# Designed miniproteins, single chains, continued (5): the designs that were tried, part 71

Each design is a single chain, and the fold is of that chain. pLDDT is the mean over its residues in the fold that is shown.

## One batch from the design tools (miniprotein)

Design m18442
Fold by ESMFold2-Fast:
Structure m18442 (fold): chain A 71 residues (1-71)
Amino acid sequence: SDEEREALAVHQAMRQLAAEDPALAEALRESNPEVEVEKVGETTYRVTLRSPAGTVVRDVDADAAVEEAQK
């Protein structure tokens, strides 16, 4: 449900970041980022990752994240 969708949205945001900017993704993983998730649409979640390495904000489709998690 919503809690599972939020968790999958965070995972998908990290996957997208790793594909676009592997160095920043690695730096965020090492710095134990603060994670904030906000529902901004019916299936869309805004994921904010804050750390000393930087701040990343991404909008993620939770239904797409669920489909990826099932692979």
Scores: mean pLDDT 75

Design m18443
Fold by ESMFold2-Fast:
Structure m18443 (fold): chain A 77 residues (1-77)
Amino acid sequence: AAPEAAQGGARGAALSFKDGTGPIDVVAEGAARMAEASGADPEKAAQHYRKGADNGDGTATIEQAAKPGAEGAREGV
C-alpha cells in the first residue's frame, strides 16, 4: 500500500546515513519516490515525513528519521 511504501522509502534512505544526522530533505525524497510508485501523492508523503521527523528544530537523527519520520510519512498518505 502507498503508506507502507512511503514508510519503507523513508526508512531505507535514513539507514544510508550512519552515526549522524540525516538530511531530512533527502529522506523525504525517498518517501515521496515510494509513494509515487504506489500511486499516491509524493508531495504529501514528503510533507508528512518532514512533520514526523521534526522534533521542533528541523533536525533529525537517523533513529528519528528511520522510525518516527517514516511513521509520519505512512500516516500522511
Scores: mean pLDDT 58

Design m18444
Fold by ESMFold2-Fast:
Structure m18444 (fold): chain A 60 residues (1-60)
Amino acid sequence: SIEGAVQNARRMVEHMIKSGVPKEDIEKVMDFMIKVAESRGDFELAEQLRELKEKVLKEI
């Protein structure tokens, strides 16, 4: 499900932040996930991943 995919992405990003991964690298990983969703025609997932990216990057 889209909700499950977003929740999995959030957990992955939270683990990366706790592990000290640089903000620019987290941004690149999230941009890659967005592009993959877009390439599959899943524009709803891509949009929710963009919202997650904006929220996460404001916290680090």
Scores: mean pLDDT 85

Design m18445
Fold by ESMFold2-Fast:
Structure m18445 (fold): chain A 101 residues (1-101)
Amino acid sequence: MSEEVKELKKEVEELLKKEKDPEKKEVGERLLKLAEKQKDDELALAILKSAIALLKLKDPQKTEIGIVLAERALEALEKEKDVEKALAIAEAALKALESLL
């Protein structure tokens, strides 16, 4: 695990400790666990950044959309065996989640 992956993992863990929305926290925890399983650092970084973007959402409507987007990304990533395709899915999810910030 690279130093950057370790730093983002710590940021996600700190955000999860402060999160009051149980659904948002559950999805964030699932993204963290998925990132920890990744051998590819770029894929792990994209997943962790997606978790951070989700956990930083403050608006209730944007949070609801963010949870749905993150859950769809999780389902797709759990089934995808090709690292390049998984990275594309994770990057698309990250861009969508960041657009809600």
Scores: mean pLDDT 84

Design m18446
Fold by ESMFold2-Fast:
Structure m18446 (fold): chain A 80 residues (1-80)
Amino acid sequence: MKQEILELLKEILEYLIKKFGLSEAEAKELYKKMTEALNNTPEENWEEILTILEDLKKALEENKISGKEAYESLLSLSEK
């Protein structure tokens, strides 16, 4: 579960860098914050986090949300 969440997060951040111009520094800081938030999250809640990230990736790929909206969603999730 944890590895799947981190891999999906990495894919979303790489997509934001390539398609929406997110800086590598911002992506690295967000990845760090998300990893720390996940480490402080009980394992029973990880499936919900995985679902949120899967939905976010799908919305980005289908152009239903902007890169800024996706970044703000991830930042909000990291401030758990």
Scores: mean pLDDT 79

Design m18447
Fold by ESMFold2-Fast:
Structure m18447 (fold): chain A 109 residues (1-109)
Amino acid sequence: DEIGKLAGEAFRALSEAARLIREIAKYVSPEDAKKLLTALGKAASYFTGGLITENGKEDFEKAIKYFEEARKLVREAAEKHGVPKELADRAIRYLDEAIELFKKIKELL
């Protein structure tokens, strides 16, 4: 089904973003690492909720919000903590891919 296909693509983008964000967390303070990983965790939780609950649209909207927060925190980490630009840019590309895929899934619900 179309939703299943898009969810699979979104999960792959999320997995790559998570891997890169774990690398970024090594460059930042423990407090900033916690904020970044918390935003990513909330996004992943709401994504999973959106796939299994009757309120899928609302959960996907919250997932998008937390991915946008994670994107902002990655950019701030790059500016403040000297995270390599390539690493930050790659993380943002995967976060943007996940956000666009979640928007497409939301439109189908």
Scores: mean pLDDT 82

Design m18448
Fold by ESMFold2-Fast:
Structure m18448 (fold): chain A 65 residues (1-65)
Amino acid sequence: MDQQRIDFLADLLKKDFEGALESIRETLTRLGGEEFADKVVEEIKNQPSPEEAAKLAVQAIREAQ
C-alpha cells in the first residue's frame, strides 16, 4: 500500500534527511534520468513536513515507472 511506503520513507527522512534524499535521488535518476530526479528533489526540499516529502517522493517514483 502507498501509505506504508510513505510512512517508511518519512521515517528515513526524519532519521537522516540527507541520506534518505540521496537514496531517493538515485532511484529517481535510475527511473527518469538526472533532470527528472533534480526537479523532484527540489520539490521534496520545499515540502513542509517529512510526511509530505515522502508522499511526493513515492508519487514521483510511481509516475516514473
Scores: mean pLDDT 81

Design m18449
Fold by ESMFold2-Fast:
Structure m18449 (fold): chain A 65 residues (1-65)
Amino acid sequence: MPSEEEKARQSAETVKRAIEEKDESVLVALGLTFDASNEEIARRLLEFGELPESLLPLVLEVLNE
């Protein structure tokens, strides 16, 4: 099973790819729009995945790449 860090990274990579592909469905599932900041996306991903806030820097690193 993927670790919490792996889950956070995979979720961040999935959302980043969706944004690049102009796929709104992933952001809408998180209650967000394309104008959301990377920090807002990161916080919502952790909340939705029931992951700890300590993983916020990891998710932000992936989104800011």
Scores: mean pLDDT 76

Design m18450
Fold by ESMFold2-Fast:
Structure m18450 (fold): chain A 76 residues (1-76)
Amino acid sequence: VEEEAKKLIEEAKEAIKKGDVEKAYEYTKRLLSLLPKMSEELKKEALEIAEEVIRLAVKKGKVDLAMELMESMAKP
């Protein structure tokens, strides 16, 4: 689980760097589904990535994707 989470964090960071909001959203959604099985350190990193993807989605006009991620973060 932790190795999968780390890989998803790296993939999400690359998608964010490329401005690919759809890919960043997909990787982050999968990452958030693993939250209950992650260490506290990885949870913190995952939530920070989700916040970056939310900001990117808003910036690109993909407000619906941003709202879905915020909902997933608040109550999984």
Scores: mean pLDDT 79

Design m18451
Fold by ESMFold2-Fast:
Structure m18451 (fold): chain A 65 residues (1-65)
Amino acid sequence: FEELLEEARRTVEGLMRAVEKVVGPLSPEEEKRVREQAIKIALTELEVTHGLSEEEVERIRRELE
């Protein structure tokens, strides 16, 4: 579980940094929207690559939110 959570966190942080690198500092509203999408991408990636159940995906989501 912790390893999957760490992988998800790395994906989210990587996406946030990539967006900030391109567009510069984000407003609070922009940061919220980008983070929501980054979390969705990270969870989808874990579900596809690791074959996670809905319960496991929900548990990771709670830790990221």
Scores: mean pLDDT 76

Design m18452
Fold by ESMFold2-Fast:
Structure m18452 (fold): chain A 68 residues (1-68)
Amino acid sequence: TKAAEEALKAAEEGDVGTAVKHLHEAVKEGVSTETLMEGARKAVEEGVELTPENIARGAAEGAIEKLG
C-alpha cells in the first residue's frame, strides 16, 4: 500500500514518528498487524541492531513484500 511505502521512506530518513504514523495508516488500509510484526521479527533474526528505526523499517518492508 502507499502507506507502507511512505512508512519505509520515513524510516530510511530516520523519522520514526512519521514512520509509525504511516504504519498505523497501513493497518487501517488492510495490512495486518501480524504482517508488520513478521517484518520486524525477520529484521531481528537477521542480526539487525534493535533500534526504533530498524524495527520500523523491517515492519514496513514486511508489509510491502507481503502485498507486492
Scores: mean pLDDT 72

Design m18453
Fold by ESMFold2-Fast:
Structure m18453 (fold): chain A 68 residues (1-68)
Amino acid sequence: SAEYEELTRAAMDILREYIAKHRFTTEQQVEAALRVAEIVDEGYAAGLSREELEKQVKEELDKIYAES
């Protein structure tokens, strides 16, 4: 589905940026990838907009980074 692909692409772009800029550990990278996948699946099921999904992804990645 085009909607699912759009949300996945947006989420993956944010994840890629965070990994590149914040020097995530291997454990943080795995945690971030799993959490992003969960947000995409739940967000798609809930009918979230791209903007709402991007906000949730950023909030969760910020939390993962802060735990380092």
Scores: mean pLDDT 83

Design m18454
Fold by ESMFold2-Fast:
Structure m18454 (fold): chain A 100 residues (1-100)
Amino acid sequence: SEIEELLAKAEEQLEKAREAIKKGDIEGAIEHIEEAGRLLMEAARLLLTRLPVERGIGVLLRVMGLVLDAELYIKKGDLEGAIKSLEEALELLREALAEL
């Protein structure tokens, strides 16, 4: 439930980031991408407490890698690449949550 709420909020932030890009609001897009990454990391940390330790650590490390990739894409000015990286993290977390 709490994890599902975090994932829904992350998806909403990614949708807002896309809308900001369409409007030429690059600063707003970056803020929404950063908030999505934060929410996905919180979801991954909570999911770690509910999965077998090895599986939970594996999920957390993959999400951390995808959030780092998104940060690198932002630094390169590739906001669409950043959003896609976080969408991959969102899908990974939804898949892991469905195993509970």
Scores: mean pLDDT 89

Design m18455
Fold by ESMFold2-Fast:
Structure m18455 (fold): chain A 85 residues (1-85)
Amino acid sequence: SAVAAHQARLAPEAEAALAAGDDERVRELAAETAGVIAAALGADPERGRRLAEEYVRAELAGDEERAERLAEEMKAMMEAALAAA
């Protein structure tokens, strides 16, 4: 699947970015992955990218409440797309 192929391609990149402490690269990879998943489910890929980027920023800042809200928004978007399919 496109999602599985994308994850296989980016897993080494994500691991390297995390090991290097490259927060910008971690955000980029999370946004790219969320966009691909959103597109595969028929959701808005731009919104998926934005939510993932904000989620990573919240996690890095230790803002658990914000991260939780963003995760719920991503879940709602994906569930709505699946229900519309």
Scores: mean pLDDT 79

Design m18456
Fold by ESMFold2-Fast:
Structure m18456 (fold): chain A 106 residues (1-106)
Amino acid sequence: MEAQRRAEQAQLDAQTAAAEKQLREARDNLTSSLGALGMIDPENAEKYFNEAYELSKRADEAAAEARRTGGEGTLRLQKLTEELEKKAKEKEEEADKLRQQFANDV
């Protein structure tokens, strides 16, 4: 059991590092999507940039907690990554819908 516990801890540490990288990539992708929305809808650009700022802040806080708690924080980090990836897709679809509405608004 002791050797197994040591292997499990090493695996959790590796998962935490991987989760931090995935969170960073997901955050960057979402920020890019929000930036695109701001270009399409400049009147609401401040709202999209504020959303990106709040998400970056939450990502940094989650990463700090994962580093402090080890494996315990990793699940929260992974869940946040999934949330950011889902939001990025939603914002991309919103941008496409808005572009289509603008194309039809003559």
Scores: mean pLDDT 74

Design m18457
Fold by ESMFold2-Fast:
Structure m18457 (fold): chain A 85 residues (1-85)
Amino acid sequence: SKELIEKVKKLGKEAIEADKKGDEKTALKNIDEIVDLAQKNRDNKEVLETALESLKDVLREAKNKEVILKAIGAILQVIGMLLDL
């Protein structure tokens, strides 16, 4: 749904903002929520592609090592879901 796509995009933007403010816990939580939404909708290609793009944006913008590592792991999980389609 459009609401789900917008939620995934918002979580990615908020993860980037949290990282910039040094709020590691919020950044990690938002990445986990993106992966959870992708997993619950793993047969929906548009949701998976939106999750992948949002996580790529987080990886590109992130400065915190833990946030970077979590984004890499999340990207690999979503790629795995896309390959299972």
Scores: mean pLDDT 91

Design m18458
Fold by ESMFold2-Fast:
Order: structure tokens, then C-alpha cells, then sequence
Structure m18458 (fold): chain A 85 residues (1-85)
């Protein structure tokens, strides 16, 4: 989905520029919904414990630190997941 890839690129760019992740942004909400769809969760755009667990699984798959935080490396890993599908 092109909109989600653009949202990921914007979030990555902002973080690389030293900005904090805006959890209330439309871009972040789109990314959360896409993560929920890929992991078979309820798609409500909420960053709940199930979404955090999905982030841990993504981080584990890509050999990243399992902290549940969507940092640059985690967002790039998710972008790779979307591009593979």
C-alpha cells in the first residue's frame, strides 16, 4: 500500500532529523493499522499491547533490539515487510 510506505518514509525522515515520533500523527496511525493488518490483529489504529507485541516480533525477526519502540531501524524493518508482500 503506497500510502503506508509514504507514511513510513515521512516518519523515518523526521526521526533521522532528530524529531520525536508523533504518536498522534495520521502517518503513525496508518503505520499502526498496517501493522495490525499484517499480524492479523483488530485494525483500530490504537497502539495497544497487541500492537507492541507485534513490534517485538518484527524486531526479533530483523535482529533488532526488542524494546517495542518504533525507532528508525524498526520502521525500516516494517517497510521491508510491506515491500516483500
Amino acid sequence: KEEVLKALDKLIERLENGEELDLDSEEFKLVVKALQEIYGLKVDGKLDSEVVEAIFELQKKYGLEEDGIMDVDTLRAFKKELEEK
Scores: mean pLDDT 79

Design m18459
Fold by ESMFold2-Fast:
Structure m18459 (fold): chain A 85 residues (1-85)
Amino acid sequence: SEWDKVVGEVLYYLKLTPTVPKSGAALLLTGIMNGNGDLVKGGQIVQKAASEASGLEIKINGVVDGEFFEALRKVAEKNGIPLPE
């Protein structure tokens, strides 16, 4: 997924890569969508960091939704990371 690359770059810029592996971005997105408990917790960490970095207040529920993608988009745009379609 093109969003897997964006999530990986955002994790790097948010300095989360030691805690949440950059290579695991695709796994986080897939696991959140499939309701895996451990990956949902990973998604909540990313949601919180994206909320803080974007300045947008979003749900911290580990579910990939429009609010989460808007926060990621804003962080990506602010840091010059290319956005997917």
Scores: mean pLDDT 63

Design m18460
Fold by ESMFold2-Fast:
Structure m18460 (fold): chain A 86 residues (1-86)
Amino acid sequence: DEKRRRLEAEIAELRRKLAEAERFVEELNYVSTTGEAPTGLLAEKVPELLEAFKSIPASDWRSLLLEPVRTYGAKLAAAEAELAAL
């Protein structure tokens, strides 16, 4: 019961973080593809990244931003598997 409640809370938080990370990557991909000024989460959370992206774009910017998606995705899968085993 207590373990199940802790796992459900962890899963909810991980889903929230994963969704935010995925939207951040999508917004960066949109800006990179269209050349338009970034809006939403990207503009709000990382103003220094926006300036660096326009002035000195790094070839691995996308790879670095995908790391949180992979990390939260893996943790979510593990937590969901543990909950399913209860």
Scores: mean pLDDT 70

Design m18461
Fold by ESMFold2-Fast:
Structure m18461 (fold): chain A 106 residues (1-106)
Amino acid sequence: MPDEQEVLEALHRMALSVTKTARSKRPPTLEDVVTELRLGITFLKKGDTESAVEFVEEALRLAREAGAPQEVIDLIEEAGRAAREGRTDEAIKLLQEAIKLLQEAM
């Protein structure tokens, strides 16, 4: 079976490529934010905190551009901080709450 790290690196590269290509044709949406947050959770669950933080930072940027509610922006910022501080379970919980609020706003 492929190495878990090689699989994570391949997923990260594919996610970046797909996201970049999709956004070249339209402005960022709340669905784009949800996609980045879900990727962040996936990488946090796999122990790849560096990749997870990159997806959370991209989600924060997209959330601001897409006009997401301030409560969602605050949750994403707190999740990014928790992830950087090694509070992985708290970061995952905050990202899940942000996704829930975004889905309710869509």
Scores: mean pLDDT 79

Design m18462
Fold by ESMFold2-Fast:
Structure m18462 (fold): chain A 92 residues (1-92)
Amino acid sequence: LEALRAALEARRPEWEAEIAALADPLAREAARLLLEAYEALAAGDVARAVELFRRAMELAVEYLRADPSATEEDIADFRAAGERMIALIEEL
């Protein structure tokens, strides 16, 4: 968690600028929620971090479904990775 706090403090303005530069509104919203999830996790608010990660994952899935090259397998793999991350956070 200390590494995450240090990264957020050092890079937050950079990440906010990168998020604002995203052309797709769904990708931008998902990235913003993901940043908020990392901030909640760094603050020790595990329940809020999990909620925000789940919301970011749903928006990212919506973005992937809009991509005609994305397969159901790609979406399933993404969801599985997200659920594994949430499980690790819940163990904290």
Scores: mean pLDDT 77

Design m18463
Fold by ESMFold2-Fast:
Structure m18463 (fold): chain A 82 residues (1-82)
Amino acid sequence: SMQEELKKAKEEIEEAEKNTTNPNILEQAKIAKEMTKLSDEEIEEILKEMEEKAKEALARGEPGAEVQRKLAEEMLKKAKEK
């Protein structure tokens, strides 16, 4: 399930978080923590929307780093709004 995958990712990110002050890893940890508070249906909805947006942006030739940054920001926003 999406929640099982996010739980595993959260554990990996939390372990990395304990050994780093890197803002990107700390941001990923925040996203993972907010996402694991949501229902499986809400998680699936957000992830599906992010996947579609990533595909469209990359198909338009947008730089991967820019796409990743925008999607991370939007994912955190959507998770907090739920």
Scores: mean pLDDT 71

Design m18464
Fold by ESMFold2-Fast:
Structure m18464 (fold): chain A 84 residues (1-84)
Amino acid sequence: SSELKKFLEELKKLAMEILKNSEDKDVILQSIGILLRLIGLEIDGVTVDELISIAEDLISLAERLGDEKLLKKAKKLLEKIKSL
C-alpha cells in the first residue's frame, strides 16, 4: 500500500540521519545493515510487522547514539506504524 511505502521511506530517512550523526562504529555498521534490510523490503514487499521491527531497531540505535531528537523521531514513527 502507499501508506506502507511512505513508512518505508521515513524509516530510510531516519536510518540515514542516525548514520550521518554517528561516530560509533557499531551504530554506523548497524545503520548500514538496516538500510540494506529496507532495500530488501522495497524489492520483496513490506509488511507492518517488518516496519515495526526496523523502527524498534532504529529506536535502539538512537538510544545508543544518545540523540534525544532522533530517539523522539524514531518513537513517533513506531507509534504511527502501530496505528495502521
Scores: mean pLDDT 86

Design m18465
Fold by ESMFold2-Fast:
Structure m18465 (fold): chain A 73 residues (1-73)
Amino acid sequence: SMEAQEALLEALRGKSREEAIEVLAEFVFDNEVQARVFKAELRGKSGEEIRETLERTPRLAAIAEEVAEILTP
């Protein structure tokens, strides 16, 4: 929901990149293997590559640009 996405964006403010990645994985995935793969993918990417990954991730696609900006200081 939009409310959940807004709460997520607020929760990401002031977090380190690693802390933000953990929060994102927990928000999207209930499966620990899927969460681990997602975290590894984000850790290995920067800028545009992160945005593209988020755009194809369910529940994050609508806010991919905002999340990518937070992960790329």
Scores: mean pLDDT 81

Design m18466
Fold by ESMFold2-Fast:
Structure m18466 (fold): chain A 62 residues (1-62)
Amino acid sequence: LTERVQRMVDKAVSSLKDKYDQDSLNRAGGIAFSEGVRKPLSEDDLAKLIKDQATKDDQKKK
């Protein structure tokens, strides 16, 4: 389970590298991994979590 969640998170982070800064994506990925291990989340759910968290983090950097 943990290995599967990590792969999905890594894939989502890689797909978003052009839209968000690297440190925001790394933090969002960590949050998504924690949630994915706790709950049976789909790849789409994990990607959405990463996008939401990275967007919020980016807004705070203004």
Scores: mean pLDDT 74

Design m18467
Fold by ESMFold2-Fast:
Structure m18467 (fold): chain A 81 residues (1-81)
Amino acid sequence: MIEELSPLEIEVLRTIYELGGAATAAQIQEKLGPGVSRATVNRALRRLEERGLIGSTPSPEDPSVTIYYLTPKGVELLKKL
């Protein structure tokens, strides 16, 4: 049982994996569906990054857009779920 992660944080992490290991907040929200707000996605992404489960980098085409990617730690965590 992973006590340090909320169900939504696990779902966001899994969604990034399903999108090929990297995604924008917009792509994650679209995949999760209309029941999840952008603010909720952004909060989960921040917590996952603070835990070292994902990293972030600006998009090469638009630096105002952030790309979130799975770290090796994040991939290993998902393998245990």
Scores: mean pLDDT 79

Design m18468
Fold by ESMFold2-Fast:
Structure m18468 (fold): chain A 57 residues (1-57)
Amino acid sequence: DKKKKRSELMKKSIEENPESYEKLKEKAPEATLKILEGYLNGDGEKGFEEAAELEPE
């Protein structure tokens, strides 16, 4: 499952590089942060859904 592998890789990258993640949190728009939080929690789809709710159009 390609989406599952992508989410696992992203989660691992964030967990192994917390300093880079903190820097991203300072620069990234809120929608992007929701996506990253989803990956960290092992649910990338939920992160995308929450990000979509933050965007007006």
Scores: mean pLDDT 68

Design m18469
Fold by ESMFold2-Fast:
Order: C-alpha cells, then structure tokens, then sequence
Structure m18469 (fold): chain A 94 residues (1-94)
C-alpha cells in the first residue's frame, strides 16, 4: 500500500525529475528515464515485504534513483547536480 502510493507519486513527477536532471547534466532523457524506472522496480521488489510509511518508501526509492544517476554521471559537477536536484525534489515531496 505505502510502496504503491510512493510509486504513484514518483511516476506522477517522473517528467519533472527527467527535465531537471537533463538540464543539469550531460545525460539523455532516455538514460534518466531508464534509471528512474529501474530504481522504481528495484524499490518495489525490496520494499514489498516491509510495513513502511509513504514517506519512508519514497525516500528509499529516491535514494536508489540517486545511486543509479550518480553511476551514470561523467564528472564531479554532474554528481553534485544530481544530488541537488534529488534532494530538492525529496524535500518538496516529504
């Protein structure tokens, strides 16, 4: 239930996250979408057995997104840009 609601929130904001990351990095929209989608699917799998709040599930999946996007970043400046965008987004939703 909480995981499903967190996934719904992330999917509703997916295009906003993609736009912000693409503007701040050299990553393509396709790379960012793939990283987000993979993080959501991984999060659903890992959290399926846990009794969590929506906020806890959301924070966990955003952390998975951060890890995946940072691994694609080509410079320290891009890593910091990814962190800033996702931290601002997480604060807005939580």
Amino acid sequence: KAVDEAVKILREHRDEIVERIVKATSLTPEQVRAAIDEAIEEGKKLLSKKDLTVEQALAFIVDLMRSRLISLAESPEEIEAVRKVLDEFEQKLL
Scores: mean pLDDT 83

Design m18470
Fold by ESMFold2-Fast:
Structure m18470 (fold): chain A 58 residues (1-58)
Amino acid sequence: SLEEFIDFLKKNGYEVPEENKEKVEEAYRLAKGSKQVILDMLDVDDKFREKYGIKKIK
């Protein structure tokens, strides 16, 4: 679920503001549900984080 995915991101040092949940859901769907692919992209691509409104908290 989207909430489980957001919790996964939070455990890995990323935060999603409420207003950006739809954008994050689209990113999750584009990765065909691969949480690890999204995490890897968040770690290396500042533009990817900005596009989907995901903040690095570490």
Scores: mean pLDDT 77

Design m18471
Fold by ESMFold2-Fast:
Order: sequence, then C-alpha cells, then structure tokens
Structure m18471 (fold): chain A 75 residues (1-75)
Amino acid sequence: VTEYTFLGILVPKSTDEKKIRDIVASYGGVISEPVEGEDGRLGYLAAVPAALADAAVAELKKIPGAEVRRSTGVS
C-alpha cells in the first residue's frame, strides 16, 4: 500500500499553475485548487507518495518565490 505525504505549497500569483501541477503529477501525486492568500500568494495542498516526498519538495522549491511545507505525519 502506498503511503502519501501532504504538502502545502505557496507561490506568487504570477506562477504558472500548470507547472506546479505537472511537477506534482510527475511524482505520482494529486493537487488541490488554489486558495488566495493575503500577501498576493496562491496556496495549494498536494499529496505525493511518501517515498518521493523529499524529491517533490526539492523540485517545487526550484519555482521562484515558492515555499513548500510538509505536513507532520500521523503521530
């Protein structure tokens, strides 16, 4: 059974949504619709296979202005 890790992704509104979705999909993940933030950023929630989460985070962090946070796993 594949375990998933949830990622919070914050990017400038000028960021191409397709690029974010393509990165998440390339790691076998799924991504939410964007949510607008107060500081002009867009927030996304993504789920990626836990084994690939570090690689997905590293790739997403290459997007200019992107901030990526991993959810704390179930304790």
Scores: mean pLDDT 77

Design m18472
Fold by ESMFold2-Fast:
Structure m18472 (fold): chain A 76 residues (1-76)
Amino acid sequence: MKKEIRLTLSVPISPALQAGITEVAFSYGAEKVEFDAANREVIVTVPEEKAKEVEEALKPVAARYGGSVEDLGDAK
């Protein structure tokens, strides 16, 4: 089953930030990364077995941009 992880950021989503988050997420086993620039949110879809590893890898990245990481549970 797939899980969704949300990053909420306090800064505008730039192309460089998108690239950085995408590379970290995919390197740890994410399948999809979606950006909502209007809400400054990133939704990462991961296999269930990789969810905690991806969440932990993204926490330092989100924190550097004044943000947070939240496990949303099962992907639809």
Scores: mean pLDDT 79

Design m18473
Fold by ESMFold2-Fast:
Structure m18473 (fold): chain A 71 residues (1-71)
Amino acid sequence: SMEEEKEELIEEAMEEYRRLREENPDMDPLQLIQLTVSRLVERADERGMPTELLDEVIQRFVARVREELEA
């Protein structure tokens, strides 16, 4: 389903964000988010996801990053 595809993209983005953060501990969190979002957009396009859903997926990814940074 489309909801499953959204969740998969978000989880893939979170894994990529965590990897980039580990490899680049001194990099600004906003730069890591921007790089991860760029890759997320590419993966969404490859899956044929409607552009209207990209905003929701990006917003949910950013919210998860914020939650992890506050922990």
Scores: mean pLDDT 83

Design m18474
Fold by ESMFold2-Fast:
Structure m18474 (fold): chain A 85 residues (1-85)
Amino acid sequence: SIKEEVKELLKRLEERLPDLEPEVAEGIRKSIEAVKKGIENYDTSEVTDEDLKKAKEDMETLLRFLDEGHHTEESLIAAEERYLA
């Protein structure tokens, strides 16, 4: 299910936090918390499958950037700008 896929991505993202600069790790922790609230709201039908699917795509993109060695805020911003170009 999309909810299980999102939960697995959250776990993978949390596992990457020790590899990151403290400021980047804090930003990602806040994003993780927001997605966890989204999952709670999904169980109450306030969040849709499309909302969770977008969260999944965003998390998969972030994990790819981290796997490519983008561990600083500056590097992640540069990677995101290249992705959007």
Scores: mean pLDDT 74

Design m18475
Fold by ESMFold2-Fast:
Structure m18475 (fold): chain A 99 residues (1-99)
Amino acid sequence: GSKQLEEERRKLLAEKEKEVQKALDEIKKEYPNLTPDILKRIEVILETVRYSSINGPMFAGLYLDNNLSDEEIALMKKLIAGDTSVIPALIKEVEKHLK
């Protein structure tokens, strides 16, 4: 392996981390008093969507292991793409899956 390939991978991961952090900050801005359970599930959805662009097998594992819905994934992908109007719908979908 070359040092250049490792550096390119680190840059890609850093870029995806910034996208994920921006999405999480927007959720916290709109809903500053989210319960720990809701916030934890949102973080799992964010991590799952993050891996969908760089590691297909890891995406599939996180999606299945955490019983995530296609709706939760679709809404989170829209939010990461810059559509903050989906935040209320995303919170409602997360709440439906918590007991």
Scores: mean pLDDT 75

Design m18476
Fold by ESMFold2-Fast:
Structure m18476 (fold): chain A 100 residues (1-100)
Amino acid sequence: SLDEILEKAREEFEKYAREHLSEEEAKLAMEGFDRLAELLREMFEKGEYDPLKIRRELGREAERIREEMVRRGVPESLATRIALENASVVVEAFEEYLKS
């Protein structure tokens, strides 16, 4: 199921974040992941399964998350890196679901 794939992706990403990011950066990364994962679930509940539309909407939300981080004082380079990593992980989870 999508939920099982997203749960596995979250666990793997959390391990990565704890090993490679600071505590503050890891918290931001996990918050961004959860927000994008929730958006993906909402799109599925609304009957949207088009991979191009899903990738586009996830990209838009990742950009909003980046802008919010910058407004809160996160350095732009760090906010961009976290937002890109979040979008990549959630998109990869979605692609895995399409193969299952």
Scores: mean pLDDT 84

